# Designed miniproteins, single chains, continued (2), part 52

Each design is a single chain, and the fold is of that chain. pLDDT is the mean over its residues in the fold that is shown.

## One batch from the design tools (miniprotein)

Design m5780
Fold by ESMFold2-Fast:
Structure m5780 (fold): chain A 86 residues (1-86)
Amino acid sequence: HMEFNQEAARKAAEKAHEVLKEKNTAGLRDVASAGITAIAVGKSVEEAVRLMRLRADRFVTPEERPLADKIIAAIEEVMKEAEKKR
């Protein structure tokens, strides 16, 4: 359902943006983008988390890891809440 996925993607973007206000790097943006895109195209929670973890492992520094984990957790929470409404 396109409208449902768009609303979830918007909420995920808002939550990721709050973390990115603390520190905005290309690696953290790549993690957020992977999760938001996964929501928009209707991927599962498990697949979205896997894709975000792969981006974090490739592009996020060890010092940025706690912020990447916050982004992943926030997007996962938005997706799980969206699934409860289906």
Scores: mean pLDDT 81

Design m5781
Fold by ESMFold2-Fast:
Structure m5781 (fold): chain A 82 residues (1-82)
Amino acid sequence: MKSFLLTIKVKSPEYVPQVKETVLKVAKQDPRVRSVSTGSTPGGDTVYAGVVAEDEEAARKLGEQIKKEHPGVTSVEVRQVP
């Protein structure tokens, strides 16, 4: 298991709550993801997701699925955390 930070950009701050819900839903459905937490700043256009996944491929596929599930998502960046 490895820790990753997903940086999720949205089209407008209004999408932030919906995207947070999408992140939690998608992560819960993925057997390669063990834990997930989300954060954002009020009025910001970015959702941050801390995830624990089996490997980088699992984290990247999670990011791809989030982007597919919500049209308000413009990009997802995945970084491994020590």
Scores: mean pLDDT 83

Design m5782
Fold by ESMFold2-Fast:
Structure m5782 (fold): chain A 63 residues (1-63)
Amino acid sequence: MSEEEKRTAMLLYFTETAGLDEETAQKVIDILLSDEKKNARAIEYLYNSTPEEKVKERLAKLK
């Protein structure tokens, strides 16, 4: 759940704020998460920049 929440928050940031398409956003997220120690600050910033309500809505769709 916590990893899915982080992925969902970053996806929403990259697609809604950065204007990336969903496939490109997912690829960037995979790169960031593949090296969480180096990218920890970036991941935390992206996670905190997305409203929790939107993250929960997206997670509900995943089931």
Scores: mean pLDDT 73

Design m5783
Fold by ESMFold2-Fast:
Structure m5783 (fold): chain A 63 residues (1-63)
Amino acid sequence: EEEKLKEIERIAKEYGASKPKKVTVDETFDGARTRKTVYVFKIDPSISEEEIVELNKKIAEVI
């Protein structure tokens, strides 16, 4: 939804990431197949992999 996308944009901006792009991915979780929406960013090269993991966790909480 648009409200979730704006929240994700705010989180991305806090980490210096680009505007997120919405992508649909098929995943298997706990034996069940699911279709999941993910958001892809262009990350500032100064951001560590640990910070990228935290960014993804925050976004997952919004979705």
Scores: mean pLDDT 67

Design m5784
Fold by ESMFold2-Fast:
Structure m5784 (fold): chain A 73 residues (1-73)
Amino acid sequence: SAMEEVQKLREAGNRARKVIDDPSASEEEIEQAIEELGRKTREAVLALGGSEEEAERAGKTVKTHYRDRAKAR
């Protein structure tokens, strides 16, 4: 369901923030968490009736935002 995909997105976002805020996390762990967040964002947009183009754009936007956050560590 759309609500299940939104919950997965919320969980992925929480995980990405925890990994980015963890000073012991590797660059690989940070990138993996960001990639998962991008995938879950795409899945949530599609589940909510968005197009594949909208889903891809949303995923890229979220990944860019979180990569910028990671660089600010």
Scores: mean pLDDT 87

Design m5785
Fold by ESMFold2-Fast:
Structure m5785 (fold): chain A 74 residues (1-74)
Amino acid sequence: EPVTVSPEFAKEFGARLREMRRRAGLSQRELAERVGVSQATVSRIESGELPFSKTSLEMEVYLAVEELRRVVLG
C-alpha cells in the first residue's frame, strides 16, 4: 500500500521540500512541529533517506499552503 518510488525521485522531492521550507523561513524543527512529526523525519525526507509517503505529501501541502498564505496575508 505505501507508494514505492525511485531513490532519485525521493532525493529530488526532498530537495524541493527543503527549498520550499527555506522560502517559508522555517527551520526543520518548526516544520516538524507544524506537520506533527519529528525533526529527524523532516531531515531524512529532505535528504531523500525516507521513501515517498503520506507524510512527505503532508509536508508539501503544508508548505504550499504556507507560501500562499504569505503571498496573500504577508
Scores: mean pLDDT 75

Design m5786
Fold by ESMFold2-Fast:
Structure m5786 (fold): chain A 72 residues (1-72)
Amino acid sequence: TGTATGSAPEQVPEGSPVLLIGPDGEVVGTSKTDAKGNFTITGLPVGTYVAVVIDPKDPRDTLSTGPVQAVA
């Protein structure tokens, strides 16, 4: 199993939900941003994923962080 780490490309509030999306479009993990906009998700198969950050004040304001890698 691997760990995926990333950062939101824009400044987002601490505690913003993060959805990690696998290659078949399923949500494989969830996390929240820290005060610096960083997030970590563990227990994943190694590989490349897409992370989507959701603004908790406006759920329609979603940010794709680009590809993130889960590493052993």
Scores: mean pLDDT 72

Design m5787
Fold by ESMFold2-Fast:
Structure m5787 (fold): chain A 75 residues (1-75)
Amino acid sequence: MELTKRIQEVAERVRESAPVSAQYLLYPYTTLSGLTPEQYAAILPHINKAIDYILAGDLDGAVEHLIKAEEAYKA
């Protein structure tokens, strides 16, 4: 539940202000600490793809890839 709310908050920030501000909300995920190299490698492509979709204005695509990043983190 809390994760879905955070993803929705990022999507709202993209809609409200600018893709740049949403990128900063995702920045901690691109520089993750406390993860194994395997977890980092699994998450990073999804975060980068979400950032690409934010820059393209595709909020649905961005949210989908953020969900995939969190699923990879939980695996």
Scores: mean pLDDT 62

Design m5788
Fold by ESMFold2-Fast:
Structure m5788 (fold): chain A 59 residues (1-59)
Amino acid sequence: AALSPKETALYNAIGREIQEVGADGLDEERIRRIAERTGVSPAAARRAAARLKAALAAN
């Protein structure tokens, strides 16, 4: 498997927020809350959000 369970939970949480508020609606406060819920650093959550936004824009 390419992703750990923690990484899978992180990407799922970010994807859900993007569905709810849009990619431009995903602010620093929402990223921080996702990081806390998934047990990752805010820096890791910001990197994951940037990667997911880039992947969505490429499709």
Scores: mean pLDDT 78

Design m5789
Fold by ESMFold2-Fast:
Structure m5789 (fold): chain A 56 residues (1-56)
Amino acid sequence: MYTPEEILALPEEEAVQALIDTVKNGDDVGTAVRALAEKLGISVEAVVQMILEALK
């Protein structure tokens, strides 16, 4: 599982993939979702939507 600091240090594409992998493994994503939203400059709701689309 990635810390918020690790996610912010990753390239954008790798940060998104790390979050998807965390969701697939059943780990807590709340902190990771907030960190990715900040890194991408988008809302938490937009990050959640991206994950839901990737899991379809």
Scores: mean pLDDT 71

Design m5790
Fold by ESMFold2-Fast:
Structure m5790 (fold): chain A 85 residues (1-85)
Amino acid sequence: MEELARKMEALAEAMAEVGEEKGIKDLVEGGKLGREAVRAALAGDLERAEELAAKAEPLIKKGAAQLTEEELKKAFELARERVEA
């Protein structure tokens, strides 16, 4: 569970970072909300995690749609680096 949660948190952080680099506000906000959703779930606050995830999902989808295939691949690579070092 924690390993999967850590990978999800890393992906959310990577989405926020790529959003900041590209000036995509939706990706930054969605990534930050996604990260907080994972953290809330790990803390046992499932209601808050669900609410934050529901807010993050549409923002990440809108932001990711603005990325090229190469930019999206970079986000996944950054997430892997954060988990695997």
Scores: mean pLDDT 80

Design m5791
Fold by ESMFold2-Fast:
Structure m5791 (fold): chain A 85 residues (1-85)
Amino acid sequence: MNRAIIREMLALLAKFAGEVEAIKKSLTEEQQKKVDEIMSDLQLETNLAAHEIAKSSEDEALKIKEEMEQRIKRAKEEVNKILAS
C-alpha cells in the first residue's frame, strides 16, 4: 500500500515547488536556471523514490521518505543560498 507515505512525500515537494514559483519572477536569469536545475533533479529523485516506496515494506518506505525529507531540506538550503546572492 504505502499510498499515504507517497502522498506526504509528494506534498512536501509540491509545497517547496510552490514557494519557489512564488518568488521566481524576482530572480535573475542565472538564478532561475540554477533553481530550475535543483527542482528538476528533486522531481526526478522524488518520482524514483515514490516508485521504490510502492514496492517496499512499510518500514523500508518510511526510511526512504526520511531520506527524501533530508534531500528536500538540503535543496531548500541550496535555493536559499542562490536567493541570498
Scores: mean pLDDT 84

Design m5792
Fold by ESMFold2-Fast:
Structure m5792 (fold): chain A 75 residues (1-75)
Amino acid sequence: SLVDEAKRHAAEGIKAAKKGDGKEAAKHFRKALEYARKAGAPQSALDELEKGIKAAEKGDYDEAVEHAQKGMSQL
């Protein structure tokens, strides 16, 4: 399902962020956001995934993980 794809990409992004790979994390969080939008996820979930992307791009990996988890929990 679109929700399963969103969760899969968010999980891969979290894994990349935990390894300090901000580019890979942001890439996966963008895919998670695309699938979440297509699935009709609530705006609050989309906002959290967008914050996760921004945190990963800045190298704020702990914040990136936290935001991605909050986004996933609403899917």
Scores: mean pLDDT 91

Design m5793
Fold by ESMFold2-Fast:
Structure m5793 (fold): chain A 105 residues (1-105)
Amino acid sequence: SMLDEFLEEAEATLPELSEEQLAKLRELIASEKDEALKERILQLLEEGRPVQAALLWGLNTSWSDKEKFAALKSLDRPELVKAVVRAQMELGVRALVEAVERVLG
């Protein structure tokens, strides 16, 4: 899927997270209220895919945009914030285009 391709590209291109950044990410995930999302993200961390874990959390978290972007900024990785924003925009535009095409025929 487009999301899976985006997550794989981000893991390959973005810098690795430090131990301190990983600890902060684990605390953010521990605070997640969506249990299914939390389990999926913890699996990505166990598989050694922390960038994918951070992006998936940023895209699907139950937190408000204000709170989630503040939390992502606290990881001291501005590229993660940019990647989440870009993915939200690209996925949102695609969903809108597909919805418009369904209405117009």
Scores: mean pLDDT 77

Design m5794
Fold by ESMFold2-Fast:
Structure m5794 (fold): chain A 70 residues (1-70)
Amino acid sequence: SSEIVKALEKRGVSEEQLRKMIETYIKMLDPETAEKFRKELANAKTIRQYRELLAKMQEELLKQGLKRAG
């Protein structure tokens, strides 16, 4: 969501830290969904793309019944 993106910007989270958070969330997903997000992570080249990917992952974790907020 846009709120997660704004929170990450306010915290001054680096590209490296965003990538690590995404990798952590990937480990919490089912194998098929995890593989999809690993491919998106491999194609991400900017901080904006990392933030957008993290927001998509948060939405997917909610759909899978996980309530972890970024």
Scores: mean pLDDT 72

Design m5795
Fold by ESMFold2-Fast:
Structure m5795 (fold): chain A 105 residues (1-105)
Amino acid sequence: MKRITFGELLAIMEETLSREELVEVLSTLFNLSKETVEKILSLSREEQEEWLESFFLSMGVDVDRETRTVDLESLVAVLRERAAMFADPETRALLDRLLEALRAA
């Protein structure tokens, strides 16, 4: 299975989506306020990675804490499931762009 680092994941997210689009997607998928997501995205890279690790583990994503990597197929499956439950069509379109970028990496 293909694994990516949390740093690579954050870089792909930032390259694929604008700040406003990223806040919308993350607030919807993690059931957080947009203010909370903005605060998290304003933290250091290391603190952002620690936050993502915690949330992905809580959602059942396959995370290796020693290598700080996530299983891409596991991540995509969990994000798709959460989008099906919580996201409107516009937010789903943004997530689809992100997931396509992640698969291309």
Scores: mean pLDDT 81

Design m5796
Fold by ESMFold2-Fast:
Structure m5796 (fold): chain A 69 residues (1-69)
Amino acid sequence: GAPAVPASPQPPKPADVPASTDRETLLENTRYALEQIAKAQAEADGRPGHTVTLPAPDGSTVTYTVPAA
């Protein structure tokens, strides 16, 4: 078969808005996206135990720590 090279993982971009557009649902989706971004940034640094914190639009923060081996 034709050789297929897997694409590098990229942080997800919002392509679709969920059917329910309630503020709570949008905030939950935003926090999920921020968590994925924080994870990608932490993984890009590549240091175990590194912590990334991002501000959420609700005024709270989303924190991700690279798991130590």
Scores: mean pLDDT 70

Design m5797
Fold by ESMFold2-Fast:
Formats: structure tokens, sequence, C-alpha cells
Structure m5797 (fold): chain A 80 residues (1-80)
């Protein structure tokens, strides 16, 4: 089962997840999504790492990887 987190850690992880989902939705809505594919794959790698850190009970690492994923997606959308 998942490693239990403090309420504060859980809230921070949930907020980071919301930001990731919002960024992915913006990427999907972009008219040139194919040009963003490489950066999208990098963002996905960070999301996978974030999930791994979360499962290990390392919420701070998980939040950092989620924030990096959001940053990659937002920068990719701006550059397209």
Amino acid sequence: SLVPLSPEQQAAVDEARKKVMEALKKLDEHPNSKKLREEGLRAIAHVIRAVGSYLEGNADEAIRDFEEAVKIEEEAIKKA
C-alpha cells in the first residue's frame, strides 16, 4: 500500500497534481502539440519520478518533480 503522508504533505501533493493536470490540459489544447512531444516526454518522466517519490513517502521530492513537469510543459507551450 501507499506510504502514509502527513496532512500537510498530502495537501501539497494534491495541489501539485492539480497543477500538472492543468498544464497537460493546456498542452493538449495547443494547435502544434506534435512540436511539443519531446518536452512532453521529459515532463512525463518527471511525473513518473514524482509518483515513485510519493510512494516512498518523500513528498518534498515528489512536489519538486511535479513542479519541474509543470515548468517543462508551460515552457514548451510558450515556445511552440
Scores: mean pLDDT 74

Design m5798
Fold by ESMFold2-Fast:
Structure m5798 (fold): chain A 73 residues (1-73)
Amino acid sequence: SSRLRAVGQAIFDTLRSRLSMEDVTAFGQRVLELLKQGKSVEEAVREAGEALGLSEEDIEAAIRAVREALKKA
């Protein structure tokens, strides 16, 4: 899906300087899985971010990036 690709790219672009490639990939996959389950962007990103120990600042940045990606796709 082009929307799911846009979400993954937004997560990568936002967090690539702060997380390892493995952690960015795991985070993106978890967010996409939770979105497919019908969770909101905020719920999906917070749940995935908490599982990886992300800071509140990084979680909020990822929420903004994912919302913008979904709005444009």
Scores: mean pLDDT 80

Design m5799
Fold by ESMFold2-Fast:
Structure m5799 (fold): chain A 60 residues (1-60)
Amino acid sequence: GSKDAIIAYLKEIGYPYPELYEKIAQELLDAKNEEEAIAVLDRYAVPVEHHEAIIKLAFG
């Protein structure tokens, strides 16, 4: 996965906490599977409609 691509996507969707972009991207790349990645996205209240696209950026 690409950290820069994940951060760019979070900026594009208007994620409200820019200070968390780097941390969210890193935790997604550290996730071992899709279930762990979903748990990260839920923890940071990323809307469900963006989960599939972000997971693809992390693992694709």
Scores: mean pLDDT 86

Design m5800
Fold by ESMFold2-Fast:
Structure m5800 (fold): chain A 83 residues (1-83)
Amino acid sequence: MEELKKKIEETKKELKRAQIDSDVYQALIDIANVLSKLSTSPEDQARAQALIDRLNAQRDEWTKKAEELSKEHEKLVEEYEKL
């Protein structure tokens, strides 16, 4: 029982970290979008869009990791409840 409880706690911590990372990238995307709207240069707009595209890719990776960790955490909790 203690080993399963520790695994639940570890998965929960990893899930929280993945959620925080996803939220951080979302905040950076929001900031980059505001800055892009203030840009009047096509070159600066293109650079801002490239940054936004990279940040979206990183956010999506962390969101996917959070979803996978959430499913793992749910399975571990269900196993603990059956004991």
Scores: mean pLDDT 83

Design m5801
Fold by ESMFold2-Fast:
Structure m5801 (fold): chain A 93 residues (1-93)
Amino acid sequence: SKFGSFMSLNLSTIYGMASDWQKSKGNWSVSSYFTSRKDYFVSMSQQGVSLNQVLRQAKRMKKDFIKNGVPRSMINAVDSVIKDIRTRIRNIQ
């Protein structure tokens, strides 16, 4: 769906910001991993994935951010995307 593609691009942007933040801290390995996840969400946006698949990946992203000590502000940005996806799924009926 167009909305799923839009949400995937939002998550890609947030991974990009987290990658840049990790790089600024000298955490090159984690930064590289976050860049690969950013690219994965760009691919998802092009493939027209389901909202349930985007939601599953967003929840995984939040766990990755907590594990890697990403700032609360970026975790909150992921939570906002999760909330928007959940709201859209409820309104599909």
Scores: mean pLDDT 87

Design m5802
Fold by ESMFold2-Fast:
Structure m5802 (fold): chain A 73 residues (1-73)
Amino acid sequence: MLEEARARLAELAARADSLSEAEAARLSAALLAELAAAQGVDVSELAAAASTLDEAATQALLEAARPALEKAL
């Protein structure tokens, strides 16, 4: 659900100061991959980035996916 995904993003933002930067990036990438899958977009790159956690690649993919996620959210 988009509403549930939005609530998860808000929860992660609220916990940002208790999460390491790597943990925040990992959880954000996983959530975005889940959102993209729910909207029927290709998530293979997001899923691969989330699993390997190259932070630079993950951040680039999150930014690339942002237009589709903004449409979904």
Scores: mean pLDDT 56

Design m5803
Fold by ESMFold2-Fast:
Structure m5803 (fold): chain A 61 residues (1-61)
Amino acid sequence: RKVEVLERALLGVMELARAGLISQRLAAKALGVSQRTVSRLLRSGDEEAERRLAREVAERL
């Protein structure tokens, strides 16, 4: 399903940012949110908030 595939891909972007393989700015651009939002989510480790954001972005695409 398109939404499930996109949600999984967006979560992968967050994992790449957490691993330091991409910048938080690149992750923010890919997700369509501010860099501050990405930084806050990575710092908090709130897996539920990350999933919610990925779903919202996937639904918009």
Scores: mean pLDDT 75

Design m5804
Fold by ESMFold2-Fast:
Structure m5804 (fold): chain A 72 residues (1-72)
Amino acid sequence: MEKEINELLEESSLSPEEKKEAKEAIKNNDNETLLKILTKLILEGKLEDARRLLEKFPLPDEIKERLELALK
């Protein structure tokens, strides 16, 4: 799981700093930071990166459903 998430992060259009922040947030179960990163990608129009990361991030199902609606 972690390897797949790290690969998606490296392939994403996120900055090196944002990639590091996301990796640390995953390790620490920091859902607020993960939501912040996904929201930023959505606002920047990077919807494909946001969809791929949302699928792999260890977020509660109810949060994933709300963000998937925003990505349509």
Scores: mean pLDDT 77

Design m5805
Fold by ESMFold2-Fast:
Structure m5805 (fold): chain A 69 residues (1-69)
Amino acid sequence: MLEEEIEEAMKRISLAVVKTTSPPEVVEELEKMIREGASPEEVAAFLKSKGISLSVGLVTRIKEALERE
């Protein structure tokens, strides 16, 4: 229960950081890729091509946060 609350907070923080530190165009493409069912590895590779280095685990958390919205 408490662990779930911490994981939810971490997912929301990770998503907020990406949204505030990334250009709007990159955020829009990220959301589109996730909506179209892209894997965390595909999303991580896309972000790396834009100069944003996130681990696959972090991208998985961001994907879960976006899919819940």
Scores: mean pLDDT 75

Design m5806
Fold by ESMFold2-Fast:
Structure m5806 (fold): chain A 100 residues (1-100)
Amino acid sequence: MEELARRLLEAARETREAVEAGDLERAAELLREIAELLREIGKKLAEEGRIIESVAADILAVAAQFVADNRERISEETFKQSALALAEAAEELAREVLEL
């Protein structure tokens, strides 16, 4: 769990940096990584009986995957705003899991 949450925190930071640099392809790749990390974290949270946080992780994973997969179909501005919001939410969940 700790190693997954630490990578999620790192991926969220890298997503913000990619958006600020205008590297939308990199941001989309990072959102797909965030989605996969959130799915794995969600499974472990469910195993620990933390059902509410598990559901939150699963919802964020679906949202991150959707935004990444639809990058070319949404406006660049909407993609950037969505990516930043998802990175922030992922960071908050990672900090909660790490008790930071």
Scores: mean pLDDT 88

Design m5807
Fold by ESMFold2-Fast:
Structure m5807 (fold): chain A 82 residues (1-82)
Amino acid sequence: SMEAVEALRQETQALVDRIVNDPSVTLEEADAQIAAMRARLDALRALAAAQGTPLTVAHVLLQEAIEALEKAKEEAERKRAA
């Protein structure tokens, strides 16, 4: 649904903002959030494979979320190393 798409985008943006801007969020916590999103993507891929269904928009959105969180972690690492 459009609400689920918007919710995932809002969740991703909130996590990105916290990783980049909240110094209390550790890089290990950022890795845990990335791992959680990867687990969600892996679960959807496994379900699609078991059902013989093609990749959906949900797979693309989760991949985009993972990439956004990885970039946020890299930005946090740069800011904290300076």
Scores: mean pLDDT 82

Design m5808
Fold by ESMFold2-Fast:
Structure m5808 (fold): chain A 97 residues (1-97)
Amino acid sequence: SKEFEFEVLKGLAGMVRALAKRYLTTKELDEETREKVEKAIEALDKAMLAESIEEAAEHLEKAAEYLREAAELSGDEGLESLARVAEELARKLRELL
Protein backbone atom coordinates (compact mmCIF):
# COMPACT_ATOMS: atom_id res chain seq x y z
CA SER A 1 0.00 0.00 0.00
CA LYS A 2 1.06 3.64 -0.43
CA GLU A 3 0.85 4.11 3.36
CA PHE A 4 3.30 1.24 3.98
CA GLU A 5 5.70 2.50 1.27
CA PHE A 6 5.50 6.02 2.76
CA GLU A 7 6.41 4.67 6.26
CA VAL A 8 9.35 2.67 4.81
CA LEU A 9 10.70 5.75 2.98
CA LYS A 10 10.36 7.87 6.17
CA GLY A 11 12.30 5.14 8.02
CA LEU A 12 15.07 5.32 5.41
CA ALA A 13 15.14 9.12 5.88
CA GLY A 14 15.80 8.34 9.58
CA MET A 15 18.83 6.24 8.57
CA VAL A 16 20.18 9.13 6.45
CA ARG A 17 19.66 11.41 9.48
CA ALA A 18 21.60 9.03 11.77
CA LEU A 19 24.54 8.89 9.31
CA ALA A 20 24.53 12.69 8.84
CA LYS A 21 24.56 13.17 12.64
CA ARG A 22 27.59 10.83 12.80
CA TYR A 23 29.47 13.29 10.55
CA LEU A 24 28.94 16.07 13.12
CA THR A 25 30.27 13.87 15.98
CA THR A 26 33.14 11.93 14.28
CA LYS A 27 34.47 14.28 11.55
CA GLU A 28 36.30 17.59 11.89
CA LEU A 29 34.20 19.75 9.57
CA ASP A 30 34.67 23.45 8.92
CA GLU A 31 31.91 25.77 10.23
CA GLU A 32 30.17 26.25 6.85
CA THR A 33 30.07 22.48 6.13
CA ARG A 34 28.79 21.77 9.69
CA GLU A 35 26.01 24.35 9.21
CA LYS A 36 24.90 22.65 5.97
CA VAL A 37 24.85 19.19 7.61
CA GLU A 38 22.87 20.62 10.59
CA LYS A 39 20.31 22.16 8.18
CA ALA A 40 20.06 18.81 6.37
CA ILE A 41 19.31 17.07 9.71
CA GLU A 42 16.57 19.66 10.45
CA ALA A 43 15.03 18.99 7.00
CA LEU A 44 15.25 15.20 7.58
CA ASP A 45 13.49 15.64 10.96
CA LYS A 46 10.67 17.51 9.18
CA ALA A 47 10.47 14.79 6.48
CA MET A 48 10.15 12.06 9.16
CA LEU A 49 7.34 14.00 10.92
CA ALA A 50 5.52 14.88 7.67
CA GLU A 51 1.83 13.94 7.50
CA SER A 52 1.72 13.89 3.68
CA ILE A 53 3.86 12.34 0.94
CA GLU A 54 4.21 15.75 -0.79
CA GLU A 55 5.41 17.44 2.43
CA ALA A 56 7.93 14.62 3.09
CA ALA A 57 9.24 14.85 -0.50
CA GLU A 58 9.71 18.64 -0.21
CA HIS A 59 11.69 18.28 3.04
CA LEU A 60 13.82 15.42 1.63
CA GLU A 61 14.58 17.55 -1.45
CA LYS A 62 15.83 20.34 0.88
CA ALA A 63 17.88 17.82 2.90
CA ALA A 64 19.46 16.51 -0.33
CA GLU A 65 20.31 20.09 -1.40
CA TYR A 66 22.01 20.84 1.95
CA LEU A 67 23.93 17.52 1.87
CA ARG A 68 24.99 18.24 -1.74
CA GLU A 69 26.27 21.70 -0.67
CA ALA A 70 28.14 20.12 2.28
CA ALA A 71 29.70 17.52 -0.07
CA GLU A 72 30.82 20.25 -2.51
CA LEU A 73 32.38 22.31 0.32
CA SER A 74 34.21 19.32 1.87
CA GLY A 75 34.92 17.02 -1.10
CA ASP A 76 33.69 14.20 1.18
CA GLU A 77 32.49 11.13 -0.76
CA GLY A 78 30.33 9.99 2.17
CA LEU A 79 28.38 13.27 2.21
CA GLU A 80 27.99 12.99 -1.60
CA SER A 81 26.58 9.46 -1.11
CA LEU A 82 24.13 10.73 1.56
CA ALA A 83 23.00 13.51 -0.81
CA ARG A 84 22.39 10.91 -3.55
CA VAL A 85 20.38 8.67 -1.18
CA ALA A 86 18.23 11.63 -0.04
CA GLU A 87 17.64 12.60 -3.71
CA GLU A 88 16.53 9.01 -4.50
CA LEU A 89 14.18 8.90 -1.47
CA ALA A 90 12.57 12.19 -2.57
CA ARG A 91 12.15 10.79 -6.11
CA LYS A 92 10.52 7.59 -4.74
CA LEU A 93 8.10 9.68 -2.64
CA ARG A 94 7.19 11.77 -5.71
CA GLU A 95 6.41 8.51 -7.59
CA LEU A 96 3.83 7.64 -4.89
CA LEU A 97 1.86 10.83 -5.74
Scores: mean pLDDT 88

Design m5809
Fold by ESMFold2-Fast:
Structure m5809 (fold): chain A 82 residues (1-82)
Amino acid sequence: SSSSVSSLSSNRKKIRNDFMDEVRDVAQMVLDSQGASAEDKEELQRRIETLKFAASSELGWSIKEIDELLDKAVADLEALRE
């Protein structure tokens, strides 16, 4: 039972930033997988589900919020390509 407000805040910020980087990477994989095999799409879906579980557990984010963040990241990447 150890608590450090400063340490917890820094750690949570790091986890949030790492999660945002992972969302961007997954969004890139979504775009890259548009022509992929069913097996590759299934693996991507498993990664998305793992990411949602981890973010919900570590950050307390809702699945809907995570879905909205991922959708936005995909849209932002598509806009950069167009």
Scores: mean pLDDT 76

Design m5810
Fold by ESMFold2-Fast:
Structure m5810 (fold): chain A 106 residues (1-106)
Amino acid sequence: SHMEEEKRRELRRKLAQEIAKILIDFYNKVREVLDDEEAVEEIFQKVLEAVSTILRNIDDKEKLEESLKKFRELVDEIAKRYPEAAPYIREFGEKVSELVKKFAEE
């Protein structure tokens, strides 16, 4: 129904806003621990692209599962390459995954 579509749109907006807040927190934490500005920009760009892909695929179960798999692989790659940022990227990855799962169950 039109009302369910409006409710779903509002839930998507809230999800995007919550992810944006944790993205900003993640970016600030990574900047504090990494002196390499190019590395910070590369990490942020890759994370932003992965999150954008998840949000684009949010209503397509198969594509969402693939997007989440690639996102988990990216989180692991960043954590291994930048040990000083590892706690922050892992926390970020867990928060995004939990928010997306809760949204997908609604």
Scores: mean pLDDT 85

Design m5811
Fold by ESMFold2-Fast:
Structure m5811 (fold): chain A 83 residues (1-83)
Amino acid sequence: SQELSQALIDGDAEVAVPLLKKELETSTDPNVLLSSAAAAMVAATIDPELVKRELEELLKKLTSDSDPRVAKAAKKALERMEE
């Protein structure tokens, strides 16, 4: 979404993370899930503790997604929040 993209550009993890959580919980579109997992990786560079608290379980589930691009992006987001 435009709001999510703007929040990430602004470095506002407190806005970006709730929007990402909603997309990861509600979307079944692999293109949306791929972009959301990639955005979660960016959010993890801004606030890794908030991403871990709010998105870790959703990202872990996404690592078993049928789309290998989505699964890979979710794994990268999980790796980023541990650094």
Scores: mean pLDDT 83

Design m5812
Fold by ESMFold2-Fast:
Structure m5812 (fold): chain A 57 residues (1-57)
Amino acid sequence: YEKLPLTDFARSGVAPIDSFTGKGISQEALEKGYIYVDPDLGLKKYFSSKEHAEASL
């Protein structure tokens, strides 16, 4: 998993949605956020925590 690009999200005012919960990721959670890229489809999935990312695999 890769750390979320905080600068882009903070600057644009657009919060990514946690793919496990379906809710927006808070500013505090962005520092602990993860980008999972599906290797077959190249789709990016965003998670507010490691636990959410692991539960979605």
Scores: mean pLDDT 64

Design m5813
Fold by ESMFold2-Fast:
Structure m5813 (fold): chain A 89 residues (1-89)
Amino acid sequence: MESDKLAEQAIELARELLNKVKEIKKLYDSGASTEEIKKLMEKFKGLGRKLQELIEKLYSDPNVDPAKLAELRRLLEEIQKIIEEFEKK
């Protein structure tokens, strides 16, 4: 039950981060400078750190709902894919 609450918090945090990264991607595609993009990414760095801490706790917990872990993993893969578009040169 407590593990499910943490998983729900992580999923909501991942959705928030995904939405922010998608907005940054739109700005990048619209011609925003790499410097502006980096500044926005730094602003959301704390959110990513908090999410990472929750993920580490959830993956070490055998009582977490596998379906919630799968949804969290899917969101994280989407976030990582978008971030890689900014960093791969």
Scores: mean pLDDT 77

Design m5814
Fold by ESMFold2-Fast:
Structure m5814 (fold): chain A 77 residues (1-77)
Amino acid sequence: MSEAARKAAEHLREAARLVEEAEKASPEQVGDLARRAREHIEEALRYAEESAPSVRGAIEHEARRLLERLEKILAER
């Protein structure tokens, strides 16, 4: 696996962890957790641009799923 793909995976794992914390968080905490998760998703997408097309597709798919989960969390508050 390329270094770029590895870094993207690390950022997606951290984003997933932050999204899970945001789903369980108080209203005061959810904004900061969502912002941090978005930052990790954006970094993962930047590394996706340096990855092979097959790997890029997988990263973009997971990033989209995490963004949809964040949008749902924020819409319910």
Scores: mean pLDDT 82

Design m5815
Fold by ESMFold2-Fast:
Structure m5815 (fold): chain A 81 residues (1-81)
Amino acid sequence: MSMLEQVEKLRRETLERMEGASQEEIIRIGEETIERLKELGLPESLIEAMEKAVEVMRTLSAEEARLLMGMTLQEIVDLLS
């Protein structure tokens, strides 16, 4: 499986896990997603973008945090395409 396919799968799984999740659970899922992206060997610049997004998510509602996560992961998918 290519890195692009693995990141797209991870994006879908992450967004599905965040459906109905509390803000605290969304942050935990975001942190777990960052660790999985590191294991996949993503460039440090993209990992830093995800870490900044999770930091911002701590200041947002659950719905807004999920939207930001989805947008950030989609941007990473688009950059890998």
Scores: mean pLDDT 83

